# Designed miniproteins, single chains, continued (5): the designs that were tried, part 90

Each design is a single chain, and the fold is of that chain. pLDDT is the mean over its residues in the fold that is shown.

## One batch from the design tools (miniprotein)

Design m19316
Fold by ESMFold2-Fast:
Structure m19316 (fold): chain A 48 residues (1-48)
Amino acid sequence: SGLLRRAERLYRAAVEGAKKTNDPEAAQQAIDAARRLLESAKKVEEKL
């Protein structure tokens, strides 16, 4: 639960930061990395 909430906040921050960067390729990579973190947090929750 705590991990998922943290991952969601990081994902939102990455999306906002990506908008400011004005680089669509870098923005997409940052969003993809944050999405993978969210998926990893879900797996950890299932293990706990």
Scores: mean pLDDT 74

Design m19317
Fold by ESMFold2-Fast:
Structure m19317 (fold): chain A 98 residues (1-98)
Amino acid sequence: SKEEFYEELNKLIDKYPHDLKAVIDELIKKGYLEETVELLETMIEALPNNADAWYGLGRALAKLGRLEEAKEAYKKALELDPNNEEARENLEKVEKEL
């Protein structure tokens, strides 16, 4: 439920302060895919230069099979952080599936 998602989100923020990547990794692992997409889209509307948010958005979208949207999110993550090797590898994988 949406309430369970926000309870888990609050616990993860407390457990991983200042580590957005770890929070997103755990949310994706727990299967909160659509909720994580909604959260990250809201976050990037406010903070469009957050590379970790764009990378996390790409991962959640890819898990949902939304590959064209995942590709664009990974491209944005790499524009902001060109040294993110994981984003580059995941972008190549998504482009091969399109």
Scores: mean pLDDT 87

Design m19318
Fold by ESMFold2-Fast:
Parts: C-alpha cells; structure tokens; sequence
Structure m19318 (fold): chain A 75 residues (1-75)
C-alpha cells in the first residue's frame, strides 16, 4: 500500500540520519525507496556510493531488517 511504502521510506530516512547521513541525501534515498521498496538495498548502495559515503555490510543489513520490521508493523 502507499501507506506502507511511506512508512518504510520514513524509517529508512530516520535510520540514515542517525548514521550521520546528510538530510538532503537521506531524503533522496527515501524518495527512491518510496517509489520501489523492492530495490531498497540497491537504491541505498547506489546513492551512498555516488555521494562518496561508505556503508558497512552490517549497516546495509540493519536497513533491510528495519524495512521488513516496518512493513510488519503497518496494518
């Protein structure tokens, strides 16, 4: 649903901000995730690489788990 997509995008944005990612980049990634949540990991990796940021495998795994958890909480 659109509500579920927005919830996932919001959770991803907040998590990226908590990792010190700039707001503009976090907002860009969140918009990509809202359009297609199935490509969440690819969208995050691509945008972070384009901006010159490094994400660990554990950060990527945490983002994926957060997305799944958010979907399970949206009714």
Amino acid sequence: SEEARRAVAEAVREHLLSLGVPQELADKIAREVERDPSRLVEAVERAMKEAGYQLSASDIAAIALLAVGTLLEVE
Scores: mean pLDDT 75

Design m19319
Fold by ESMFold2-Fast:
Structure m19319 (fold): chain A 59 residues (1-59)
Amino acid sequence: DVLKKIEKSLEKLEEKAASKGDKALTEKARKLIELAKQGKLTQDQLNEFADLAVQSESS
């Protein structure tokens, strides 16, 4: 369930990043989504997710 929540959040971040035209953030979000679906999200990728979430919070 935690992984599904992360996947859903990352999908929203990916859509937001794409809307802003930020390809780098969009690619990072997509990569993390695939890893979350496979259940292979590492601590390092969780940190990337946290960074993306913080950036998304700025509107």
Scores: mean pLDDT 72

Design m19320
Fold by ESMFold2-Fast:
Structure m19320 (fold): chain A 61 residues (1-61)
Amino acid sequence: SAEDAKRAVEEEFIARYREVQDRLDAHLAAGAPQAEIDALVTEMARLEKEYHARLAAIDAA
């Protein structure tokens, strides 16, 4: 069902967000340059766009 498909996408993206968040925390703790922090923040924004696009694709099917 569309509900099951959306749940699977949500679980996938929760795991992917956590991975990027863990990397961001590690870079912050290590005193990484602002450019590296900005790149990870940009990656999180990309994941949000991908998440919404995947949900929209399920609704369009």
Scores: mean pLDDT 87

Design m19321
Fold by ESMFold2-Fast:
Structure m19321 (fold): chain A 56 residues (1-56)
Amino acid sequence: SVSDLSPEELAEHLVAAAREALAAGDVAATQMALKESRKLGLEEAAEEIERLLATL
């Protein structure tokens, strides 16, 4: 569960999940991780995921 993570740990978790999804070709899951990071105000994580999507 991610509900007990600090904001920093949650940000790292979302970026890692986005990287794994993108490596598997799951762009939709990567976009969902981006939306979630934006919703939670995790700006640095959102920027990193945007950079990952830009490499397509």
Scores: mean pLDDT 80

Design m19322
Fold by ESMFold2-Fast:
Structure m19322 (fold): chain A 87 residues (1-87)
Amino acid sequence: GEELKKEAEELLEEAEKLIKEAVKLLKEKPDAPKETLLKVIGLILAAIGDLLEAEKKLKEGDYEEAIELAKKAIELAKEAIELLEAA
């Protein structure tokens, strides 16, 4: 499935971009509430973990698992961004 490989690659790029955006926003909001900062850090670390596992699955040719992990990384990074924007 070349379509699944392409989808996995595109989702991995989106996940990396969103994780980088979340890290940038975290650096711009050091005065956010401690509870928010701790939750955001946890979400970013979880998103990085899922991104790294997705990259591994992509290399192994497991495109379906790579897609699912990349989508999870995207969701976690988006939640981190939303929490920081609300702070």
Scores: mean pLDDT 89

Design m19323
Fold by ESMFold2-Fast:
Structure m19323 (fold): chain A 87 residues (1-87)
Amino acid sequence: MLGEIFEAVERKVREASGGRASPEAARVAAGVAVNIATSGDMSLETGKKVMRRVLTARGESEESIEAAVEALPAGVEVAREKLAAAA
C-alpha cells in the first residue's frame, strides 16, 4: 500500500515537472511529499528546503532540483488523496 502511494506520487512529480526532474530528484520529492502528507509537522516550505539541500549534496543539476521543487505541491496533493482513499 505505501509503496503504491510512493509510485503514484513519483509519477505525478515527473508529469508536473514535464520530465525536467531526474529520476533521483523525483524519488526524493516523492519521499518528501509522503512525509508532508502523513505528518502535520513538515510544511511545504520546509520540504522544499530539505529537497534542495539533499539534491544539491547528491550533485543534481539546478534545473532538475527546481523542477522537482516546483512539482512538490502536486506530489503532496496526490499523496493526500491516496492516503484518504486507503483510510
Scores: mean pLDDT 82

Design m19324
Fold by ESMFold2-Fast:
Structure m19324 (fold): chain A 86 residues (1-86)
Amino acid sequence: SVLEAIKKGEQALKEGNYDEAIKYFEEAIRLTGGRNPYALLLLGIAYKKKGDLEKSKKYFEEAIRVAERLGLTPLLEQARKLLEEI
């Protein structure tokens, strides 16, 4: 499930297993047709921790776009703040 993929990704992220976290968040995004702004946000965080700032920026921008379209204001604000840190 999408929730299980996110949960496994968050656990991998907490453990510092960034490549494993990326894999799970990419699966969550695939299962939602690219429309999971929380998984996009987490994917951006994982790439930032891995040092891939270009991909991090790309996924934060996509998380902003999706969150804005869905009216998810708290997640939109979090994604904007994280993008400013790049």
Scores: mean pLDDT 88

Design m19325
Fold by ESMFold2-Fast:
Structure m19325 (fold): chain A 61 residues (1-61)
Amino acid sequence: MELRKEIGRILEEEDDPLAAAVRIAQLALKHGITPEQAVELVRELGHPEVADLVREILESL
């Protein structure tokens, strides 16, 4: 699964961190990925602010 590549593309295309986080959260839900895995991938790509927003969307609903 090329999830890391898709997340990287979203982060490059979206200037708004909230818009990026929403798209990444939707991608994680579609692929059955845990909030922890999604957050870690975003942090590894150098976007901790977006990672925190993804966590909030997936875990604090």
Scores: mean pLDDT 80

Design m19326
Fold by ESMFold2-Fast:
Structure m19326 (fold): chain A 58 residues (1-58)
Amino acid sequence: NAQEKADKHLEEARRALENGDVATAVRHAGEAILHDPNRETAERVAELLGPAVAPAQE
């Protein structure tokens, strides 16, 4: 159940990023970690949000 809720929030975060809504994506990613706080969920959040929030790189 926790993983299912985390997966739902990660999907919502991904859709928010597709719409250019980084703030909504960050909220949903945070909810995913709160529902399923483990390393795998944290890595998925980092992969999803990393390019959007990391400092600009070449």
Scores: mean pLDDT 73

Design m19327
Fold by ESMFold2-Fast:
Structure m19327 (fold): chain A 100 residues (1-100)
Amino acid sequence: DPEQAYQQLLSSLQSELKDLEERLERLKVLIEEKERAGDEETVRRLKQAIDVYNQIIEVIKEAIRRLEELKQKGQITVDKVEQLERELNSKIYQILTSNV
């Protein structure tokens, strides 16, 4: 069912986006605390982690936009939803393996 595949992926991506944005806000608070403590090495590492999270957030947001565009154009198919999910997972994997 193309509609079910669309709704399942959209819901999953929106949930993951919310979790990542909440993690990002916690990291920002932790950076402020470590800056006040003078822990420059931890601040540097946390800023690198924020850059990684921002990259992942952007590719998820792009995937949501593409998914919604396909829906608006009446072009939703199970194959297109699965292809978009595979492309997204590949991009996330590349970000994670390049920045750790």
Scores: mean pLDDT 88

Design m19328
Fold by ESMFold2-Fast:
Structure m19328 (fold): chain A 70 residues (1-70)
Amino acid sequence: MSGEEAIAKAEEAIRKAEEYIKKGDVEKAQKYLNEAQKYIVLAVIKGEEERAKELGKRVQELVKELEKLK
């Protein structure tokens, strides 16, 4: 998997996590946030550090929103 592909997969997982947070589905939101984190780590390893850092900030904000639902 390329760094660009890892970024795309992380962005897809983030979008799904946002949707499930909006629906109040804590379990599915957590699953997609975990998936996004895995692809962000892979993107960093593949040299996409700047783009991965930006996606990491989005994940942190979504984690804060998810914690408000618990």
Scores: mean pLDDT 84

Design m19329
Fold by ESMFold2-Fast:
Structure m19329 (fold): chain A 61 residues (1-61)
Amino acid sequence: LTPEQVANIQTAIALQLIAGAKPEDIIGGVEKLRDVEPEKTEQAIKLLKEGKFDEAKPLIL
């Protein structure tokens, strides 16, 4: 992924969080970052599944 594509994905995730999207939809967006930052992506998905949104945000935004 290019830096521009990463920024677009992060923007989409931020908009989903503001809109109150379902956790599964937010996780789908975060999965797109796996090839760029696999460790942070995996940790963020684990936190999102546990409902720890505030802890997940600094890993993906």
Scores: mean pLDDT 78

Design m19330
Fold by ESMFold2-Fast:
Structure m19330 (fold): chain A 55 residues (1-55)
Amino acid sequence: LSEEEKEGIKRYIDTLSEDELKELIEEAKKLKEYDPEKSDFVIEVAEEKLKELAK
């Protein structure tokens, strides 16, 4: 996973609501069989963002 791709994923996740982040995590879990590196990164970043929103 490239640094440019990681930055793009982080920027996208920053635009999502709490409910959209939860949906994204579920979708990423389903896609883990096809692209585990990308799916794992998306799940990690989205879960971190959810923790921030739970202030």
Scores: mean pLDDT 80

Design m19331
Fold by ESMFold2-Fast:
Structure m19331 (fold): chain A 53 residues (1-53)
Amino acid sequence: SELEETARRMVRLLRRAGHDDETIRRGVLTHLVRSQGVPRDEAEEAVDRALAE
């Protein structure tokens, strides 16, 4: 899905920049929920799935 692809892309970019998984999770969640209006439960599932890759 578009949400899953967005989460994966953001996680990859932030990992390449040297951020830890906790910082990445917080930042991506904030962006998806606050900037994109994604429901928190859906955003958490997408981010956690991307982090588990």
Scores: mean pLDDT 85

Design m19332
Fold by ESMFold2-Fast:
Structure m19332 (fold): chain A 60 residues (1-60)
Amino acid sequence: GLEEAERRGQENAAIVAEHKPEADELEAELRAQGLSDMEINERVSAWLAEKIREARAAAA
C-alpha cells in the first residue's frame, strides 16, 4: 500500500542524505576525469542506487 511506498521513500532519502558527502567527492573525481555532466549524473545516480540496495540488504 501507500504506507510501504512512503516508508521506502523516506528510507531512500535518508540513505542518500547520509552518503551525500561521498557522492559529492565522487562527482568531483569524475569531473576531474573529464566526464560530461550527463555521464557524471548517471554514474553518481547508479552509485547512490547501489548504496540504497546495500543498506536494504544489511537491514534484511
Scores: mean pLDDT 80

Design m19333
Fold by ESMFold2-Fast:
Structure m19333 (fold): chain A 60 residues (1-60)
Amino acid sequence: MDEDIDRAMLLMQASVFLRYQDKPMSDKDLEAAEKLAEQLEKMGETETSKKLREVVEKRR
């Protein structure tokens, strides 16, 4: 039950992050994005996780 709410919230955070991916990102932002992608992957949201990881890789 809590997993459904957490998943929706993480997806919302990922969507906002992906929408503003053209802005400069700090090391902390990149680390937060990596942790978010890992959380989403654990929840089965593999597509969103992949997109978020691609943003991180492009910004390194």
Scores: mean pLDDT 73

Design m19334
Fold by ESMFold2-Fast:
Structure m19334 (fold): chain A 65 residues (1-65)
Amino acid sequence: MLKVTNLAFYAMALGEDYGVEVKVKIEGDKLVVTLRGDPEKAKAAAEEIREKAEELGVEVEVKIE
């Protein structure tokens, strides 16, 4: 499984844990994540996603709505 796909599954699982809506889109070697819900929870989830992206060496763009 590609690292980008692993990050996508991680982001979706993390969204369920935080209770925020997560949309993921794979754009080549980059993952685009859109989070929607409670602003503080979305921010916390975004930081964990970015940290995981750095760990995996994957480029990520995180949007909060």
Scores: mean pLDDT 81

Design m19335
Fold by ESMFold2-Fast:
Structure m19335 (fold): chain A 65 residues (1-65)
Amino acid sequence: LSDEELKEKIKKILIEGGISEEKAEEIAEYLVKTKDIQEAAVKAGEIIGAEKASEIAKEIAKLLK
């Protein structure tokens, strides 16, 4: 996947999880640049809660394989 395609897929997963489009864009860009799923999950958890963020992080991890 290109970085742009990966960013769009991550952004859609985050939005479906209840994160706003603006925050989803920020988190997706961070994750594409750093590949740091743990930090991205922490940021998402501050918005949608740790349980939901953990589920989203697992889906994103599948895209990064």
Scores: mean pLDDT 79

Design m19336
Fold by ESMFold2-Fast:
Structure m19336 (fold): chain A 79 residues (1-79)
Amino acid sequence: MKISKEELEKEIDIALVRMHIALLKNIYLKEGYDPEVVERAAERAFERAEKLITEKGMSVQEAVDEAERLMKEEIEREK
């Protein structure tokens, strides 16, 4: 079984977005934000970024930028 190059590239893109969101989640948790708020924001940001890559063909950079913006808006608003 050989995965296509295109499928591998999408999996890598999704993994990179997941890693970025995990790093941001850890930073916010370390800063003392509510874990439930941070977790919810991270889940929503990932869902949106994944859809942007899979449905709209956006780049990893564009998807990560949108995820970072959403997390910042949701988490910092709860402080």
Scores: mean pLDDT 79

Design m19337
Fold by ESMFold2-Fast:
Structure m19337 (fold): chain A 95 residues (1-95)
Amino acid sequence: ADLARYYLKQGKYDEAIEIAKKELEENPNDADAYRVLGEAYFKQGKLEEALKYYEKAIEIDPNDARAWRNLAKVYEALGDTEKAEEYRQKAEEAR
């Protein structure tokens, strides 16, 4: 996940996506790789893709406070303030 996260920090979202997908070919339960995919798609404005990958990240690691917080941001961007509040509270619980 480190290489994909590096590209994400550089604003190279397509490269981050390709590397994260490659990581998942080797380890399909890599929660970090799913989180990187969610963030990259969110940065591109692809909210439905961001939602799917963040949900997968929390299914694998429900204690990832960052993934819960990011999922709340996706719901906020979609206009679902009730789910955004719920998942923000889940992020606090996952500390």
Scores: mean pLDDT 83

Design m19338
Fold by ESMFold2-Fast:
Structure m19338 (fold): chain A 69 residues (1-69)
Amino acid sequence: SIEEASELERRGEEARRAGDLESAKRLYEEALRLFEEELERERERVGELPLSVEIANELRLIGLEINRE
């Protein structure tokens, strides 16, 4: 779910702040995977309607965090 993906992103941020970069990367990658799954599920459900702005923004933010490290 989006909530679960957001929770993983938050935990990744906490791990990064604690200096556990390996755990942070793993958590961010897992969050990204869940957001991508929700994006695909929504696309299938609504028949290729525009993707949720919220989900798209979360994917962008996670990508930025991964690239920053």
Scores: mean pLDDT 70

Design m19339
Fold by ESMFold2-Fast:
Structure m19339 (fold): chain A 60 residues (1-60)
Amino acid sequence: SYKEVAEKLGISEEEARALIEALKELQPEASEEDIIKGLLEYGSELSAEEFRALVDDITG
């Protein structure tokens, strides 16, 4: 479902994977599926540029 996140948020599948992995490290009790559902629900209004900034904040 990296493809679904990437398509929904207007980012690459590689960027979607990196974000999900970063969020998994921050929320180790959450499953990958839970993180994906959260991103699809809360991140759907983010542009690719805004999402890139979010990834940078989370991973930096």
Scores: mean pLDDT 69

Design m19340
Fold by ESMFold2-Fast:
Structure m19340 (fold): chain A 70 residues (1-70)
Amino acid sequence: MKSVEEIIEEARKEFEELVKEFQKKNVPPEVIQKLIDKFHEAIVKIEENKASAEEAEEEKKKLLEEIKKA
C-alpha cells in the first residue's frame, strides 16, 4: 500500500512531465505558472489536512485530470 508521501512524489513526477508537454505546446508562461501554483496549493492542503493514502490518491487523480484539460 502506497504512503501519502509516495503518492505526492508520483503526483510531482507526473506534473513535471505535464509542464514539459505544455512548454512544448507553447502554452503561455502565465498559464503554466497558474497550474504550478494550483498544484502546490493542492499538495500543501493534502499535507496540512493529514489526508489518508486513499484521500491523497483521489485528490491526485482529480488534480492531474484537471491540469491535463488546461
Scores: mean pLDDT 78

Design m19342
Fold by ESMFold2-Fast:
Structure m19342 (fold): chain A 76 residues (1-76)
Amino acid sequence: SSESAELALRRAEALLQEAKYAFTPERAPALRAGLEETRRLAQLAASRGAPQEFVDRVEALLEETEAIIERKLKEA
């Protein structure tokens, strides 16, 4: 359970970094697929009793990443 939460957090951080610093419009579908898979991992971790603090951090990172993707797609 904590392994799933840690994996979700690490993936969320990696997706945020790509969205912030290496975004291309062509990568948007892959990034969005990554967000959905990471959300699924966070939900799985929560169902297995992962600490709420880790789940909350993952959700916050996913929200920030989605907002960045939407902004950058409008700029493209």
Scores: mean pLDDT 85

Design m19343
Fold by ESMFold2-Fast:
Structure m19343 (fold): chain A 67 residues (1-67)
Amino acid sequence: SLLEEAERLLAEDPRATPESLETARRGVEAIERGDVKEAEEQIRKLYEQGLHRVADLFAPRVYELRR
């Protein structure tokens, strides 16, 4: 699942914090609801935190929602 993949990537990143995990979870929930704006906000936060792998995992999913 998308959440499982995000959690695995965060577990491997030494910059990840509990805040990062909550940001990723909110991102997954937004993507699952089709909430493009919320998903984009969470992706921006992940990039700002230096968590590029998780942000890059989410970006194509948001692109799919926009079609």
Scores: mean pLDDT 84

Design m19344
Fold by ESMFold2-Fast:
Formats: sequence, C-alpha cells, structure tokens
Structure m19344 (fold): chain A 69 residues (1-69)
Amino acid sequence: SADDQAGQLLKQAADLYEKAQETGDPNLYKQAVELATEAAKLMGVKDPEEAKELGKRMIKTVVTHRKLR
C-alpha cells in the first residue's frame, strides 16, 4: 500500500539522515530529504515544496522518537 511504501521510504530517509549527522556528508542529507519528499508525495502532498518541508519535518520526528526509545 502507499502507506507501507511511504513508511519504508521514511525509515530509509531517517537512516540516511542519522548517517549524515555522523559523517557530515552533504550527499547523504540530500538523499534523505529526497526519500522523505517522495514519502510525503505518497501520503497525498501534491505541492513539491510542501512535500519537501513535510519530508524534513517527518525525518526529524522519526529521528527524535528513535532517540527517546
């Protein structure tokens, strides 16, 4: 389903974002944002800029929740 696919993309984006924070690699940051943007689009966000901003917020939420668990 689209929700399952979006969840998988967001998990991959969070993994890449955490690796980017460890290494400082700007290409990993870009890849994380791209995957999260695609996840936002699958969840019904039609505007590309809104999808990117939502994607960034979703990555931060996932990473924060992982650190609290």
Scores: mean pLDDT 81

Design m19345
Fold by ESMFold2-Fast:
Structure m19345 (fold): chain A 70 residues (1-70)
Amino acid sequence: TQRDRAIDLAVRSLDDQKAAVQADPSLSPEAKAQAVALLNRAKEAVRAGDFERAEALYREAQAVVDAARA
């Protein structure tokens, strides 16, 4: 189904982003933990079919990463 495929692709993308955050030596352990927690919540939203909430949580995770690098 197209919906199941979209969910699988979004979850895979979020897992790739989690791996990138965890592998980034420029981020503090606190920033990594916050970003990963938000990405995990985004994955839960995707699995529930709430793509708007998933996008909002993803943007929050990106803001944490950006702030940690500033």
Scores: mean pLDDT 86

Design m19346
Fold by ESMFold2-Fast:
Formats: sequence, structure tokens, C-alpha cells
Structure m19346 (fold): chain A 92 residues (1-92)
Amino acid sequence: SSKLQKKAQEAQDIAKKNGGSLQIDISGDTLNIKVSGLSAVQITGLSLYLIGLELDGAEVEITIEGDTLNIKVSGLSDDEMLELLNAIKSLM
């Protein structure tokens, strides 16, 4: 969705301003997030959101490479995607 792409760009821009790295790709009901430079506290906060989404029926796949998280979430509504993107923005 065009609105989700704009929101993803906002999150990426905020991360860049704060010296972080964030890449977001949206394809249908699937959100792909690549983020690096997160603290343990930020990772914990993000993990809680992802657990909540998985319990609500979303499919969550996470791969970790050092401080880089590759997160794939599928089965999300646009509102759930916006909520996740806002959570990520708040962590940056």
C-alpha cells in the first residue's frame, strides 16, 4: 500500500537521522524489516510486539546476524503493519 510505503520511509528517515540503519520492504500482507544498531533493551521491546502479533495469528520469522535483525512478518492488516512501524520508529 502507498500509505504503508510512506510510513516505512518515515521510519527509515528517522533511523538515518539517529545514526541507525533500517530497511523496510512491503509486499502484500508481508512486511520485511532489516534493522541494525539496536540495544538489548530495544531488541526486547521489539520482541514483545512481535510475540503479540504472532499470538494474534501473524507469522513471524526472525534471523539474527550480530546486531542486525532480519524480520519477516506475514498475515498482517495495514493497521497492524502501521502499529509495528510506529513501534520501530519509537525505538530509533
Scores: mean pLDDT 78

Design m19347
Fold by ESMFold2-Fast:
Structure m19347 (fold): chain A 59 residues (1-59)
Amino acid sequence: MEKLIKIFEEVLGVSPVGKDDNLFDLGANGKLLKKIRERIKEEFGVDIPLSELYRNPTP
């Protein structure tokens, strides 16, 4: 959880990010969502489809 929150903070350029914060309310767009997906893949080795981030836009 902490690493995932940190990824959101770094990509969106905002801090702090709460576990229940909607990333679209924090200013995320399609480019930033792609960046978050790339960071998650690098840190956790998991490919999350963009549709999943749109569906569940919280850490």
Scores: mean pLDDT 73

Design m19348
Fold by ESMFold2-Fast:
Structure m19348 (fold): chain A 76 residues (1-76)
Amino acid sequence: MELEIRPLTARVGEEVEVRNLDPGKTVRLEDPATGQRAELKGGETARFVVRSAGTHTLRVTAEDGEVLDLPLRAEP
């Protein structure tokens, strides 16, 4: 699966955008630190609010069972 995250470094209180670039797969996003979840079909975008500084990991699970961990860095 292929995903785009922007920005790669965000500040606390900012949003990061995650886009599903894979037209053939629906993916589920989860931020385990905040409980934020989203489901993205091909070409869709979700936004996640950065709530604390440090390195966060967004977990991505595709419908076919692929799993990808996406690191997100947050500055104070």
Scores: mean pLDDT 77

Design m19349
Fold by ESMFold2-Fast:
Structure m19349 (fold): chain A 67 residues (1-67)
Amino acid sequence: MAEYEAARARARALLAEARGRIPEEVLTEAVSYILKGEKAAAEGDLKKAIEYYKKAVAILEEALAKL
């Protein structure tokens, strides 16, 4: 539970920070992973949801590091 909430919160916080600062195509890719995470969570697969949120975080952190 705590890991799922932390991963989701981190992905959403980084997405908010990245909006308007990174290329739209990269932002769209990160959003795609967040949406996959939301779908996995809705299906009860919290482990898969966490993995998707971590992928979104990695994309966003890499893009922000290039600024």
Scores: mean pLDDT 84

Design m19350
Fold by ESMFold2-Fast:
Structure m19350 (fold): chain A 96 residues (1-96)
Amino acid sequence: MASLERSRQWFRDLLERIIDRNIEKLKDLPVETIEKAFEPLEQAVDTGRKELVDKIIEELGLDEETVKTMINALLAGRWLGRVEEIKERILEAARK
């Protein structure tokens, strides 16, 4: 097998592990809080606007580590082309 294909598979497996870990960290958050955070966080990821992240922290009362965890999950989902699936998995985990 080509080394590039092996590296891509390893990277995909790594991203899946990051997603799973981040979902576990988010499962105790209220579902409504997670839903409110998705749109502005996706905008922050797409535009690179830090002020959108700061606004989420202030308005939703989330700590910086929680916001970073959500951003990391969304970025990993975006790299895999599965952002909507990852968003649904986060919400399902938070529903208990």
Scores: mean pLDDT 77

Design m19351
Fold by ESMFold2-Fast:
Structure m19351 (fold): chain A 75 residues (1-75)
Amino acid sequence: SAKIEELEKRLKELEEKVEELEKRLAEKRAELAKIENPSEEQKKELLELEIELGVAQLELGVVKLILKKELEKEK
């Protein structure tokens, strides 16, 4: 159905977003680990990435749940 296709597209977009945020967070953590005294701005950037990743993971979980329920209705 069109609804399932739209949910699958949204799922893929969110999975790609989560992977990109995980990469950026890992890179930022590695960069900060090399700095003896990270600035407050550098710490804030790390925190903002952690929050963005958390939100994206929650959105992904919600879309997965909705898609699962829609697929169960089609069976």
Scores: mean pLDDT 85

Design m19352
Fold by ESMFold2-Fast:
Structure m19352 (fold): chain A 71 residues (1-71)
Amino acid sequence: MANDAAAYNALGNAYAAKKDYDKAIAAYTKAIALNPNNADAYNGLGSAYAAKGQAAKAAAALQKALSIQAA
């Protein structure tokens, strides 16, 4: 479907590869809004926050990804 979480996650990955972390964060946040159990989007969000030096936000996102993968 046109607005699925996987498409936004892929968009976030593309922006992160270009080091456009603000757009990557926005895309991953949209993926999470569409599917709150998207562990890949939380992993991507954590990596983008870490790249921006936002360690607390990165840790929170990565912890959420681990919680989803363990469930």
Scores: mean pLDDT 82

Design m19353
Fold by ESMFold2-Fast:
Structure m19353 (fold): chain A 59 residues (1-59)
Amino acid sequence: KAKLLEELRRASQAGDNARAEALLEELEKVDPETAAGIRKLTEEAKEAGFDRIVPLDEP
């Protein structure tokens, strides 16, 4: 649904990873293919804006 996509994009851009994942789960119920694609984009956005929860001193 377009509304879910808008909310998901907004949550992703705001850095609300948990909210983005919750919205993605709802999207999976209506269109699992689109949800899978968005999940990949959400992960990439998280990696770009938020590298990862890795302690300092990682090689």
Scores: mean pLDDT 63

Design m19354
Fold by ESMFold2-Fast:
Structure m19354 (fold): chain A 66 residues (1-66)
Amino acid sequence: IEKEIQELLERIRKDPKDVVAYKKLVRALVEQGKIELAKEILKIMEEAEKNKDYEGATKKIIELVE
């Protein structure tokens, strides 16, 4: 895993509502050509916003990226 992505995952793990960290993570994945992974993360975050389960979403995102 790229160091930048790992740092962003740690930010999200400590603060599941850190919207800026999620935006940076998606951007970093797109820049690395991982477009489908970036789309999946956006979908997970959209669902978290609807059901307010940010902690569960964070765990899913970490599992997908690691």
Scores: mean pLDDT 78

